# Designed miniproteins, single chains, continued (4), part 76

Each design is a single chain, and the fold is of that chain. pLDDT is the mean over its residues in the fold that is shown.

## One batch from the design tools (miniprotein)

Design m14620
Fold by ESMFold2-Fast:
Structure m14620 (fold): chain A 74 residues (1-74)
Amino acid sequence: MIPLLSSSETIESLREKMLEAIEKKDLKRAMELLSKGMLLAYREGRFDEAEELLREFEERTGLSMGEAIKKSFE
């Protein structure tokens, strides 16, 4: 189901929260927020916004999503 109106978890708000978590060095929270934002973008067919979220995560952390996931299990 595609939400027409969201209160606090829009793609933009999730992006801002993700960047804040990265600045606080909270990798697990940043990954949770990235996952939520990407899932929301995929559900809405906004693949460009999903790519933008991933790009900003990788740029700010210096890790790819795959590397971040692997690091969380090591």
Scores: mean pLDDT 74

Design m14621
Fold by ESMFold2-Fast:
Formats: structure tokens, sequence, C-alpha cells
Structure m14621 (fold): chain A 70 residues (1-70)
């Protein structure tokens, strides 16, 4: 159901809002570009204005949250 998927996305956004600001910025870039399979960690880092290391850590946290909510 689309409503259940929307609820899961809302909870994901809520959990992301609790992240450190730099990690939250990376998470927002990832969510906005969720349909873009060409988006690399380097590109996410550049768009979020953070280091590649920070982007990698943020991506790992977002994936862990998403898996927890699955």
Amino acid sequence: DAEEAERALEELRRRIAELEPRHRRVAEVLLENAEDNSLTIGEAAERAGVSRRTARAATRKVLAIAQELA
C-alpha cells in the first residue's frame, strides 16, 4: 500500500532529522536522488558539501535505518 510506504518514508525522514547536520545533509541528497542509480558516494559528498568519508558514513547510517524500517 502506498500509504504504508509513505509512512515508512516519513519515519525514515524523522530518523534522518536526528542525525548530525553533516550526515543529515548527505541523507537529504540521497533521498532527493533516490531514482538516480548513477549517483556515487563522491557525487553525494560534493552535493552535500562534505568529505567522501563523511558521505560514506552517512550513507551507511541511512541504509541501516532503512533496513530497520523494512
Scores: mean pLDDT 77

Design m14622
Fold by ESMFold2-Fast:
Structure m14622 (fold): chain A 81 residues (1-81)
Amino acid sequence: DVDALLAAIAEYEALVEEARKRAEEGIKVSPEEAKERSERHTELVSAIVDGFRALDNSPLDPNTTGDEFLAAARAAAARAA
């Protein structure tokens, strides 16, 4: 599902950006919040991998970074839309 893949990518990027902004503001995250955020990140990564593989089964370069993978997943979703 292209819409689900794009939604998962957007939510993952939003969580990363929120964490960055909170760190810049000096806001301390509780261990509970950190755990919940980590678990949500893991769930979103799993959803993105599954969604990407449903659209594009081509082999990825072993040197592909996480950012490059997210870009590839977004591009695959755009091609399928």
Scores: mean pLDDT 75

Design m14623
Fold by ESMFold2-Fast:
Structure m14623 (fold): chain A 74 residues (1-74)
Amino acid sequence: SELDELEKELLELVRERFSPEEAEVVERMVVAIRRNSPSDEEAIKIFKEMIEAIKTQSPEEFMQFLGQLAAKLL
């Protein structure tokens, strides 16, 4: 599915660009987003935003974005 493909891409990018500890935080967030999103469409939108942020922002900016996302979802 599109959701499974996006999850795989996101996790591969995270494992390449971040520390193991940071990657674990992102992996937990991915699980939470997938479980708690009201629809697959919403989860897909969030994963696309996360992938874009990883590709276009610094690691520090991405981790700040992730913290803000966690505050909204948790």
Scores: mean pLDDT 82

Design m14624
Fold by ESMFold2-Fast:
Parts: structure tokens; sequence; C-alpha cells
Structure m14624 (fold): chain A 87 residues (1-87)
């Protein structure tokens, strides 16, 4: 997904405002559960970088729930470790 890759580039550039705008746009225009899980995971990373632990945990919890639902258990566990680190 070209837009998802663009969001990742903005994250690498520490342009979190533009990254969040793109991620929100994709989320509102896609029903793909894997893409939605990846979006919440990236949102969690952004909020973690911004030291917004509450928003980071909430985003990672959403990503974990979706990864578990679709059977991506390795990704779910990775995100779960992020949640534990922030608590």
Amino acid sequence: NALLNLARIYIQQENYTEALKILDYIKNNSDDLLITAQIYELMGEIYEKLNDKESAIASYQKAKEIYEKIGNLEEAEKVNQKIKELQ
C-alpha cells in the first residue's frame, strides 16, 4: 500500500502530524483488517515517540485485538510486549 509506505516515511522523518493524517485517511477508507491492525500499530509507535503513553497503549491494544482476530499471533505478541513495556 503506497499510502501506508508514505506514512512510514513520515514517521522516519519524525513528521508525526502528517503520518497521523495519512493513517487516519487510510483507516477511514479501508475495511482490510490487516491494514487496520498495521495502522493502529504505527499510531502506537507515533504516540510512543510523542511520550503519549495512554494513546500509545490504546492504539497497541486495538492492533493486538485485530491481529489476534485474524490469526497473526506473532504480530499480536510483539504489540503485547510494547503494551507491557509502557505500563
Scores: mean pLDDT 88

Design m14625
Fold by ESMFold2-Fast:
Structure m14625 (fold): chain A 81 residues (1-81)
Amino acid sequence: SLLDKFEAIKKEVDKLVAEYKDNLSPEQQKAVDNAVEQLKSALETLKKNPNISPLEKAKLMAVVLVSVSEIYLILEIEKRK
């Protein structure tokens, strides 16, 4: 299901954050924490509303993609150091 795929993405994000977070600046840590909270909020909305409209589903998917992209960008910059 879509929810299972989002849960798998969150699990991978949590793993990467745990691995690299200690190397982040306080500003980067706050940005990652904010993005993780947005991802959690989107997943909770999907769990509460299994039959959401296509438009609402598209909006939540956009939030997930933006949040995941932000986390990966920050962590990828640290991996390159």
Scores: mean pLDDT 78

Design m14626
Fold by ESMFold2-Fast:
Structure m14626 (fold): chain A 68 residues (1-68)
Amino acid sequence: DPLEETRGGKLLITEADGSVKEVPAFVTDAGDKVTATFILPGKGVSSADNAKKVAEGVYEATSAQLST
C-alpha cells in the first residue's frame, strides 16, 4: 500500500437537524482520501469518507457521509 498516516483527532458531525456532534476520531490521510473512524453510542464503529480538515486536528463530516 502507499504510505498512509493515521492520527488521533476530533470529528464534528453535522446532523440532519443542523446540530453538531463532537466525537474523538482516528483520521487516516492518504493524500487524496481522508477517512475518519469513530465510535458512536448505539451505532458502534463508524467511519466518515471524505472528511474535511477545518482546523489543526479537527475534521468535519455530515451524517450522510457516515458508513457502518
Scores: mean pLDDT 71

Design m14627
Fold by ESMFold2-Fast:
Structure m14627 (fold): chain A 75 residues (1-75)
Amino acid sequence: RKPVVVDPEKDPYLREARKAFEAGDYEAALKHAGRVLKENPGYPEALRLIAEVYEKLGRPDEAKPFRELADRAYP
């Protein structure tokens, strides 16, 4: 197993998604994290962030596949 070095500050969209999530703006967090996934569909930190947003929105059924994908990205 190798650690995945992902720095949310290095990706401007992921950093903005994190800021929006911390501010409670879940729609903006999903938009920014979704942009990251369009470029890198298997990006585990973006997948994990989207799962956290859906859980905060009370949508665990929508969060589950993103958590599953993030877990599979770390074998």
Scores: mean pLDDT 73

Design m14628
Fold by ESMFold2-Fast:
Structure m14628 (fold): chain A 71 residues (1-71)
Amino acid sequence: SEFERRFLDFDGDGVVDEADLERLLAWLEGKNPLADEDLIEAVRRLFDKDGDGVVDEADLEAVRAFARENA
């Protein structure tokens, strides 16, 4: 719930594509052993929320910003 809001809160004006999202996920998965499990689950929830397979640039930007902040 908290992470979901964080992703949406970063609803920026970026022009992020699905390619950026895939890269973000790969980076998060690469750090799975040390990364926060909550972060990975939050990203997964974002996809579930869409349910259409169409991710908006705003959603991608939010996920990206959050991931970078967490490192």
Scores: mean pLDDT 49

Design m14629
Fold by ESMFold2-Fast:
Structure m14629 (fold): chain A 99 residues (1-99)
Amino acid sequence: MDVARQYLQRALGQLQVARSGAQVQGMTDVVTYLDRAIDYVRQAIRNIDDRDVAIRYLNIARDYVVQARRLAVQQGADPRTIAALDQAIDYISRAIDTL
């Protein structure tokens, strides 16, 4: 029952790491996409007791992270930033599977 929330807290941690890496490299578009992803993950946590709403927000968040990852790769982001994005996608997906 707390497993989905734990995955989402880990996802937020990885998104914050990726956002900091992107910000240091001046990747403003990546930062913008990650800010949206972070907001949607937080909205999913607030609505965690409503599975359909939580899953909808997490699918939107995951799409923003995937787009951020694509842009980060294209712009030559640090491998640690890419790894954090990959971990965030994995944790969001695991949270969806657990709901």
Scores: mean pLDDT 91

Design m14630
Fold by ESMFold2-Fast:
Structure m14630 (fold): chain A 76 residues (1-76)
Amino acid sequence: DYEKLINALKSMAEWAKKKGREEESKEFQNLRDQLEAAVKAGDEETAQRLADQANEKIDKYRKELASEFEKEIKNK
């Protein structure tokens, strides 16, 4: 479901910005915009490729900041 992934990228961008990670925030925003454009254009091949990249980037970022991310989740 591309909509869930697009929303996840938006949340990750907002979270990264909140943590002072401006570069990562912009990367998530850029990836979200590209994925939305590909989905809207019906470019399934590009959308799938971007979705794969987005999932890998989200996973990598969560692993890098696991302790901070876990603290934020715990306080919800």
Scores: mean pLDDT 77

Design m14631
Fold by ESMFold2-Fast:
Structure m14631 (fold): chain A 64 residues (1-64)
Amino acid sequence: SDVEKRAEAAAGLAAGYVEALTGKPAEATGELVDETRARAEVVVDGRRYEVVYDSATKSFEVRE
């Protein structure tokens, strides 16, 4: 099962997205929500973001 590997890949994409927003290195952990969506918790210098990545649309949604 590649479920955890797919979640890790989505977390990496979410970290890159937040790094682009902040200009600082980001670290993330993620989990699959369904076949196309993954939720990641992204940390940048102690600040936390919740990011949902949708692989069908290649898009990110930041949840407050």
Scores: mean pLDDT 76

Design m14632
Fold by ESMFold2-Fast:
Structure m14632 (fold): chain A 91 residues (1-91)
Amino acid sequence: SKNEELAEKIRKNEFEVTKKLYQKILDLAREKAPEIYQRLLEENVEKAIENKDFKKVDRIFSRAAQEFRRLGLEDEYRKVLKEIKEEVLKS
């Protein structure tokens, strides 16, 4: 049905967008915030994404966003979100 096709497309897009966002966040943390980088690695975010545990992923990303803000990296984090949004809109 059209509803099943739409639901599958949403789930596929959520998975792909989340993977791209994670990689960009991880790259930013590796360069600018090594404590956040180590924490993200310890939380096995990739496995949470593979298991489609988006509630866990959202909690991890929300915490990372707050930590980037506390470190004065809010603008760099917002740039990452903007780049992912623009890439998704082009795809």
Scores: mean pLDDT 78

Design m14633
Fold by ESMFold2-Fast:
Structure m14633 (fold): chain A 76 residues (1-76)
Amino acid sequence: MEKELEEAIEKVKEGAAAVAAALRAAGLDDLAKKFEEEVKKLIEEGKKKKDPEKLLEEFKKLAEEVVAEAVAALQA
């Protein structure tokens, strides 16, 4: 369990870094910062709950939401 949680946290951090870098490259620095803060909260909750599958699923939802917000911002 603990090793699986560590692996999930590493995947979330790696995925978050890639998404944040893409947002910054698009000029969406404020959105990237908000996303990074939400990811930090999600990792801390994941550490408390010790549920790697739930952590990965919640990260996926957060990433989908931030992509939708980025698309909306770029169309404005």
Scores: mean pLDDT 82

Design m14634
Fold by ESMFold2-Fast:
Structure m14634 (fold): chain A 75 residues (1-75)
Amino acid sequence: MPSLNEILNEIGSRLTEEQRKALLQRAYDAAKEALAQGLSLEEIEKVVLQAVVDFLREEVPELADLADELERHIA
């Protein structure tokens, strides 16, 4: 299976500049909320990865295959 870094690099390369900004904002907001709730770094990572998966499924359905691959790393 592709590594987490390989999946994230592929996502970044296939997004437009506007989509990358929207994704980073969503990931930042998810991380900020998780940190405010006192979650562990491991739990924050999972919350951020889930936010990326949700963003791709909602806003970039062309990358649903990459969202599915990324979700395998959350479990």
Scores: mean pLDDT 83

Design m14635
Fold by ESMFold2-Fast:
Structure m14635 (fold): chain A 63 residues (1-63)
Amino acid sequence: GRTVGIHLRNARALMDRYDPTPQARALLAQAEAYYRAGQYDKANALASQAVQETIEAQRKRLE
């Protein structure tokens, strides 16, 4: 749980720095819900997807 909790905190910090899409925000919210339910693998996967979507959206805005 500790490692996934740190990953969620880092994901939120990165998304707060970049303007996330509604889809990325939904993925992070779902990751937080799975973390609260003890579903750490699903929480970690969804948090990674939320971060990836946020980075990709930011790159598209800079093109």
Scores: mean pLDDT 81

Design m14636
Fold by ESMFold2-Fast:
Structure m14636 (fold): chain A 86 residues (1-86)
Amino acid sequence: SLAEKAVELVRKAAGYALSGDIEKAKEFFSEALELLRQAKNVEAVDKAIAIAKEALELAKQAGNEEAVKVLSEAIEEFEKLKKEIE
């Protein structure tokens, strides 16, 4: 499903962010956001937020400021989308 594909893209994006590949992280988060918007599945958006928040905590613990920024921005976009589709 579009929702399942979107959640997998969020997992990949979080992994890229934590590994320092910020450009790929942004690309995959952007693609995931569009698929989540098409799916209009609140549970999938909640899963995306949870994955990004877990990765954000790891980035903060590691002192990875670039990952913290991209993950924080992704979480904000997912939370904004959730309000739009609820």
Scores: mean pLDDT 89

Design m14637
Fold by ESMFold2-Fast:
Structure m14637 (fold): chain A 68 residues (1-68)
Amino acid sequence: MKKVVVVYAPTEEQREKAVEIVKELYPDVDFEIVTARTREEALELARRLAEEDGAQVAVFDAELLLSV
């Protein structure tokens, strides 16, 4: 099963930092990371990946990852 993590944040810097955090949290897991600018874009991407590709998808707000 394909595993995908969708991370969203309004700025490229926030998205890059969140991607690094996700990789540190799951260093030995084979998954794809996709970035989006808004929550709406992230949820639509997650829906398409889950419905069309049967992927296991998790969505993260980059600000939540960066603050706690």
Scores: mean pLDDT 75

Design m14638
Fold by ESMFold2-Fast:
Structure m14638 (fold): chain A 72 residues (1-72)
Amino acid sequence: MSLVSLPELSELSGVSKPTLSREFKEVGIRIKDITDDQHDLLFAILELARVRDDPEKREQMLKRIEEILAQL
């Protein structure tokens, strides 16, 4: 089971729950499937949500998430 919930991630990141939910769906990852050793993936998705209004940073975060997923 995931140690973090959507409300906890919202409070931690400062990003709204609907926004976080959309970002997780867009990258094809469920919060419950993120393990304790996949902190890099979790933080990359949180940063993607934070920088959604910055196209350049968003593209960089999407690329990082894609690279992390390719290693799994």
Scores: mean pLDDT 72

Design m14639
Fold by ESMFold2-Fast:
Structure m14639 (fold): chain A 86 residues (1-86)
Amino acid sequence: DPEKLKKLGEELAELGDRLGTRLVIEGRDDLAAQVARATKEVLEAAEKEDKEGLIRAGERLAEIARQAGYEDLAERIEKLIKEVEE
């Protein structure tokens, strides 16, 4: 369902933006740059209806969130990835 992929991609990108904002506030600029790249990949995959690409980019966002100690964001990202996999 292309509309479902687009919606999930937009929700993943919103969580990516929230993660990036927290990392910038903490002065973790390198991780913030990695999040910005992964968020761009999420949006590009959603526009192209690339389900596998969307899952891969989302998993990258979840990994960065966990490494940064943002368990709340990581869990929300992982929940959205499961919805993409369905």
Scores: mean pLDDT 86

Design m14640
Fold by ESMFold2-Fast:
Structure m14640 (fold): chain A 95 residues (1-95)
Amino acid sequence: MKKKIAIIGVDLFNADSAREARRLAEKLREEGHEVEFKTVIDLEAYNKFLNGEITPEELAARIEQSVEELKKKLLEKGYDEVIVINRDLETLRSL
C-alpha cells in the first residue's frame, strides 16, 4: 500500500538538509510511496541573526517552532508520515 510521506528539510547556511531530503525522497518514491519535499526557510529570522539582533539559540528555537507547526499541519492534511531533516540546527548549536 502506498504511503503519503512528507520530508521537511531545513536550510539556513547551505543546502545539505535539502540534498539529504531529496535523496531520501527519491529512494522512498522508488519503493512506491508518494513523497513530497518541503523546505522550511525563515529569511526574516536569518537576517536578524546575521545583523546580531537575535542569538543562535533564538534562531534555532524559531526554526524548531516553524518545523513543528508545519509537521502538525501536514499530519492533519492526511500525510501518513512526516520525516524531518535538520542539519543546520546542529550547526547553529555548535557556534
Scores: mean pLDDT 75

Design m14641
Fold by ESMFold2-Fast:
Structure m14641 (fold): chain A 72 residues (1-72)
Amino acid sequence: SPLHAKILMEAGAMITSLAALYVVSKDPYLEKALDEMVELLAKIEASTDPEERQKLLEEMEKINKEAMSHAK
């Protein structure tokens, strides 16, 4: 569905930005955050519930904000 595609695009964008930051910094904290983000993306892809997908995206956003704050 278009809503599911948008969630996947937003999730992918967050992973891409963290991966770029990790390549530059080589920070083990960002590597661990990336691993957790990839696992959450897999759960979004496996989920059939739109509410569960949105909740998982919110968890990814929380990890992303914490990782971006750490990288400053």
Scores: mean pLDDT 84

Design m14642
Fold by ESMFold2-Fast:
Structure m14642 (fold): chain A 99 residues (1-99)
Amino acid sequence: MEEEERREEERALEEGIRQAVELLRRAARAGEGEAELIRAAIESSDSISRALLEALVDYILGRTTMEELRAVAEEAAANPDQPPASPEEVLAWLEEIRA
């Protein structure tokens, strides 16, 4: 294995996870109006997988580790045919983060 390529891929994945976590935290803090923007973004682009969103929420709530979240993110990147999260599921998870 090439350590430099692996390091760059790991860094890119962690950066993506960090950005997704911050986006979800911002959406939860902003309330319902911001959640509608997130909903529209999911509908207008390739849907994020349900498993990945669930893992991101669990990480934000302290129910899982970065290591576990990273594993789910790697699986989502490798398997693009994973079932997507619905806008309704995203809104429910944002409410869970807010609570």
Scores: mean pLDDT 67

Design m14643
Fold by ESMFold2-Fast:
Structure m14643 (fold): chain A 75 residues (1-75)
Amino acid sequence: TPEEIVKEVLERLKKVVSEEKFKAIEKALDIVLRAILEKREPSEEEIKEVEENWSTLSEEEKKLFFEIMREVLAK
């Protein structure tokens, strides 16, 4: 389920990123997950919050996030 995927991604991320960066990613993923579960598009304000949290990450941290996400999605 989307909830299980998000939980697994967050568990892996908290071991490799700082607490501050982890909280930013967690907040962004919570917004996305909520929209998916409610079968709605995110609001402009929610999209802006996701973009603001995502922009705090370095290129290396973004790459690490996508690597973890690929691993979780591939099993």
Scores: mean pLDDT 78

Design m14644
Fold by ESMFold2-Fast:
Structure m14644 (fold): chain A 72 residues (1-72)
Amino acid sequence: MDEVQLELSRLLAELMELLQKARDAVAAGDLESARRYGQEALRTAEELNRLLAAAGLPPIEVELPPDVEAAL
């Protein structure tokens, strides 16, 4: 259980960092990097939800910022 909590915290931190990088890329006009970070954020969210399901916990919903989603 403790190992799962640590991994969940790590994945959540990584997800938040990727979302911030995607937003920063949109603000800089770098739509290619925004798409890359947005796609990596979605993959990280999928892995996080897979781990949550294995632990018997409800999934989290990850919504990309509208400006990042539009860049995908």
Scores: mean pLDDT 79

Design m14645
Fold by ESMFold2-Fast:
Structure m14645 (fold): chain A 67 residues (1-67)
Amino acid sequence: SELDEYKEELIRRIKRGIEQIPEELQAEARKLLDEYVPKLEKAKSIEEAEEIADELGRRLLALVVRG
């Protein structure tokens, strides 16, 4: 479905972004993925998926900005 395709693309983009995070932060970034990917997969709408992705993005940004 369009929703499933959107969620798969979102997850791919997030995983690609995490590959660019410094090696020392990779374990913490992957822990965030483990928490949020199941939530993204269970999202019932594009809007819900975007809200979940925004939360993950904010946490990832905070991780990278702090070092």
Scores: mean pLDDT 83

Design m14646
Fold by ESMFold2-Fast:
Structure m14646 (fold): chain A 88 residues (1-88)
Amino acid sequence: SLKEKALLKIAEAIVNSPDGTITLDEAEKIINSIPGLTEEQKKKIIDVLKKHADENGTITLDQLKEAVKDYLSPEEAERVLKKIEELR
């Protein structure tokens, strides 16, 4: 639930950005703004985002979708990806 909420808020930030990207630093700030996430959960989300980000530390919506599939269970990923489609 909170993991899904964190990833969805990151997706919202990407969709609302002028260039369709955000930095890993901006993503980390979003993750840190979500109450109830444990430090272990925050670290795991940040680590998976870093894995899928480019060399400059930016992340596109497509890269976020890959991170969602890598980090979440198939069932959780399906729910988050469906909600991302609703942001358009």
Scores: mean pLDDT 84

Design m14647
Fold by ESMFold2-Fast:
Structure m14647 (fold): chain A 72 residues (1-72)
Amino acid sequence: GSGTRIALARLIQEVEENPEMTVEEVIEAVENLLKKASGRSREILEELLKRIKEAKNVEEALELMKEALGRL
């Protein structure tokens, strides 16, 4: 839904503005978004979370989040 899309967009902006943020912190933030998501938005965030857990760095996680945002 639009709420999930707005929340993910805000998280992307926060990650871009905070170079000290870790992949682990990004994972926790996405897990928190997942707790409030339902239906198709939940499925997209579950897929995103699985992919971010395999990310080598924050830049890769950020690209995965932007891809997921386009699907919301």
Scores: mean pLDDT 84

Design m14648
Fold by ESMFold2-Fast:
Structure m14648 (fold): chain A 104 residues (1-104)
Amino acid sequence: SNLSVEELKERLDKLIEELEKRGLTEVAEAVRRLARLLEEAYELGIMSEEEYKAGLASLIALAEAILKAEEAGVEIDLEKVLQELEEAIRYIEERIREAKEERE
């Protein structure tokens, strides 16, 4: 991605707001939570800037795909999306927990 971290965060925040406006509240909250965890991992030095940007870009692509499917009337397996987001959340939370325990 040629975008800065700040540009990616701003774009993702707008997409999260659009998901919420369309009533996709659980997906919006999971995406927001994962984005915050990616930021914390980056700030702790667990994740490189390139990895953080890739993570943000993946969340942007997911949110855009969901919004496009909604607009087109295409059925989305939201339960599967939520399960995958929850797995990613647990993975990043565990990495953060381990890093904090090693430093404190």
Scores: mean pLDDT 87

Design m14649
Fold by ESMFold2-Fast:
Structure m14649 (fold): chain A 64 residues (1-64)
Amino acid sequence: KERIEEARKVLEDFKKRAEENLKYLETQKVDPEYLAKVKSYFDSLLRDMEAGLEEIEKVEKEKE
């Protein structure tokens, strides 16, 4: 259980870092198409990470 809670904290930190990186890219006047793709990638990755944590939680509960 504790490892799952720590993993969720890591996910929240990653989300914050992703937002900071996107903001930084905006200040660099990066191509808007590229910025949109990077944002989509981060959104997809965060969704996958959250789904992965939920699946791990389910497996751990079944194993216990």
Scores: mean pLDDT 74

Design m14650
Fold by ESMFold2-Fast:
Structure m14650 (fold): chain A 67 residues (1-67)
Amino acid sequence: KLKQIMENLLNELEVSDGLKKYYLSQVKDEESLLRQLKELLKILGESELPKILSFPELPESVKEKLK
């Protein structure tokens, strides 16, 4: 479930296949998902935050901690 959500989000952000596989391998729970999203924002820029927060399948607990 969480890996599928991350995969869909990474596809929307047009992340490269190699980098996408790396991030997906790190997602085990909401805490690891949150960590990977914070690292992704550092790489892509904080301007991507509104796009990530608008993703409907992302857990509200994760969205709250990304703010």
Scores: mean pLDDT 79

Design m14651
Fold by ESMFold2-Fast:
Structure m14651 (fold): chain A 61 residues (1-61)
Amino acid sequence: MELEEKIKEAQERQKQALALVTQSQTLRRQGDELARVDKAKAEELRAQGEALLAQAGALTS
């Protein structure tokens, strides 16, 4: 039972990391689309995406 719980914890961390990566990709894409219209907003979205990517990296081995 304890081993199964540890596996579930690892899977939950993987799910969280995947969600953060997906959000990061969405923010980066939005930033790229805005880069020609609003550079400041584009940089803000890219910075947010980068922060989420770093957080995802911390959750995965």
Scores: mean pLDDT 80

Design m14652
Fold by ESMFold2-Fast:
Structure m14652 (fold): chain A 94 residues (1-94)
Amino acid sequence: NPELQKFFKENRKKLRELIEKVLKGEASQADIDELKRYGKKVLEILGINIEKDKKSLIATLYALFPEAKNLNISDEEKAYLAVVAALVYFGVPP
């Protein structure tokens, strides 16, 4: 996906910093809102419906980052974190 690859090439460092802050419980509401904006852009490019896939995204997040189970954020915010974290740490699908 060339659009998604370009997006992550330009934003990877910032996204990694946001993910690290959220996983450590150090994120402000502004940081979480920024992560949600990135997550929404990713889902838009991939054509994914978060409401349909939220449960599986959260399960994937907990498999990759067990510490995320203890985060005091909403399930929707955890789903956005899952999408962004998977693509930043494990790569963009072709």
Scores: mean pLDDT 77

Design m14653
Fold by ESMFold2-Fast:
Structure m14653 (fold): chain A 78 residues (1-78)
Amino acid sequence: MDAVVERVAIAELTAAGLSREEARAVLERVPPEEIGPLLREAYEALQAGDEARVREIAERLGVSVETAKRLARAYAAR
């Protein structure tokens, strides 16, 4: 597993307000290389008003829907 990709994933998750421990828990469920694509997909779903897709991504990450929306907004702020 690419250590640089893991570091980037942790930085993206913590920038959105997750603790380092919460970010690590997400990475136990989702490979770090999928975090960027999932955050982008959450952002696109949020922009489209696709609440069902945002909920699916939240479940995949193991976070609340509100946290998934915060992550999507943080992705937009890049």
Scores: mean pLDDT 79

Design m14654
Fold by ESMFold2-Fast:
Structure m14654 (fold): chain A 95 residues (1-95)
Amino acid sequence: SEEKVRKAINLMQGYEGEVKSGYAPGKVNEEKVIEQINDPNLNLEEKKQILQHYLKVQFKQPKDNDTLNALTKEDVEALTKDASSDLKNALKKLV
């Protein structure tokens, strides 16, 4: 649901706000991204919207829904090159 996605995004943005300046993938707030992606109460479409938000904020990639829906596992691996293995594996399950 839209409310579940908004709640997850707001939680992630809270952690982003605290460490956004100088933040690098692989820091403590990756755990919050992984928690949202692994939440059994979120379906695949909701998790893809969370992935879209994460990539927009952390990697500043130009993207729209069609571009993100076309992402392959190889694209996710390239975009998350410096991220932890746990985050990479969680994100690859969404594509």
Scores: mean pLDDT 64

Design m14655
Fold by ESMFold2-Fast:
Structure m14655 (fold): chain A 91 residues (1-91)
Amino acid sequence: SEDDIINELTDTLMKYLDMSRDKARAFADFIVSSYKIMGYTPEQIRKLIDVLIEWIKEDPNAFYPLAMHYADLALRHGAEATARALLEQSR
């Protein structure tokens, strides 16, 4: 389920990036919302998140600044709103 994917990414962010639960959850919600807005299916999102989890495990220091930045935006503005703003800037 979507909640299972979000929970797994949240736990990974907490373990490997030492993020608080609220920030880790906000970033996980932001990433899943971003993929949904891009039109990915649940099966595609599962595969994308599996790859992201492996990359976080391989190089947590590379992900930490970006994860914290988008977690803070998602906490202030909401995960979906943050995802929409990022995608608009990429046009």
Scores: mean pLDDT 87

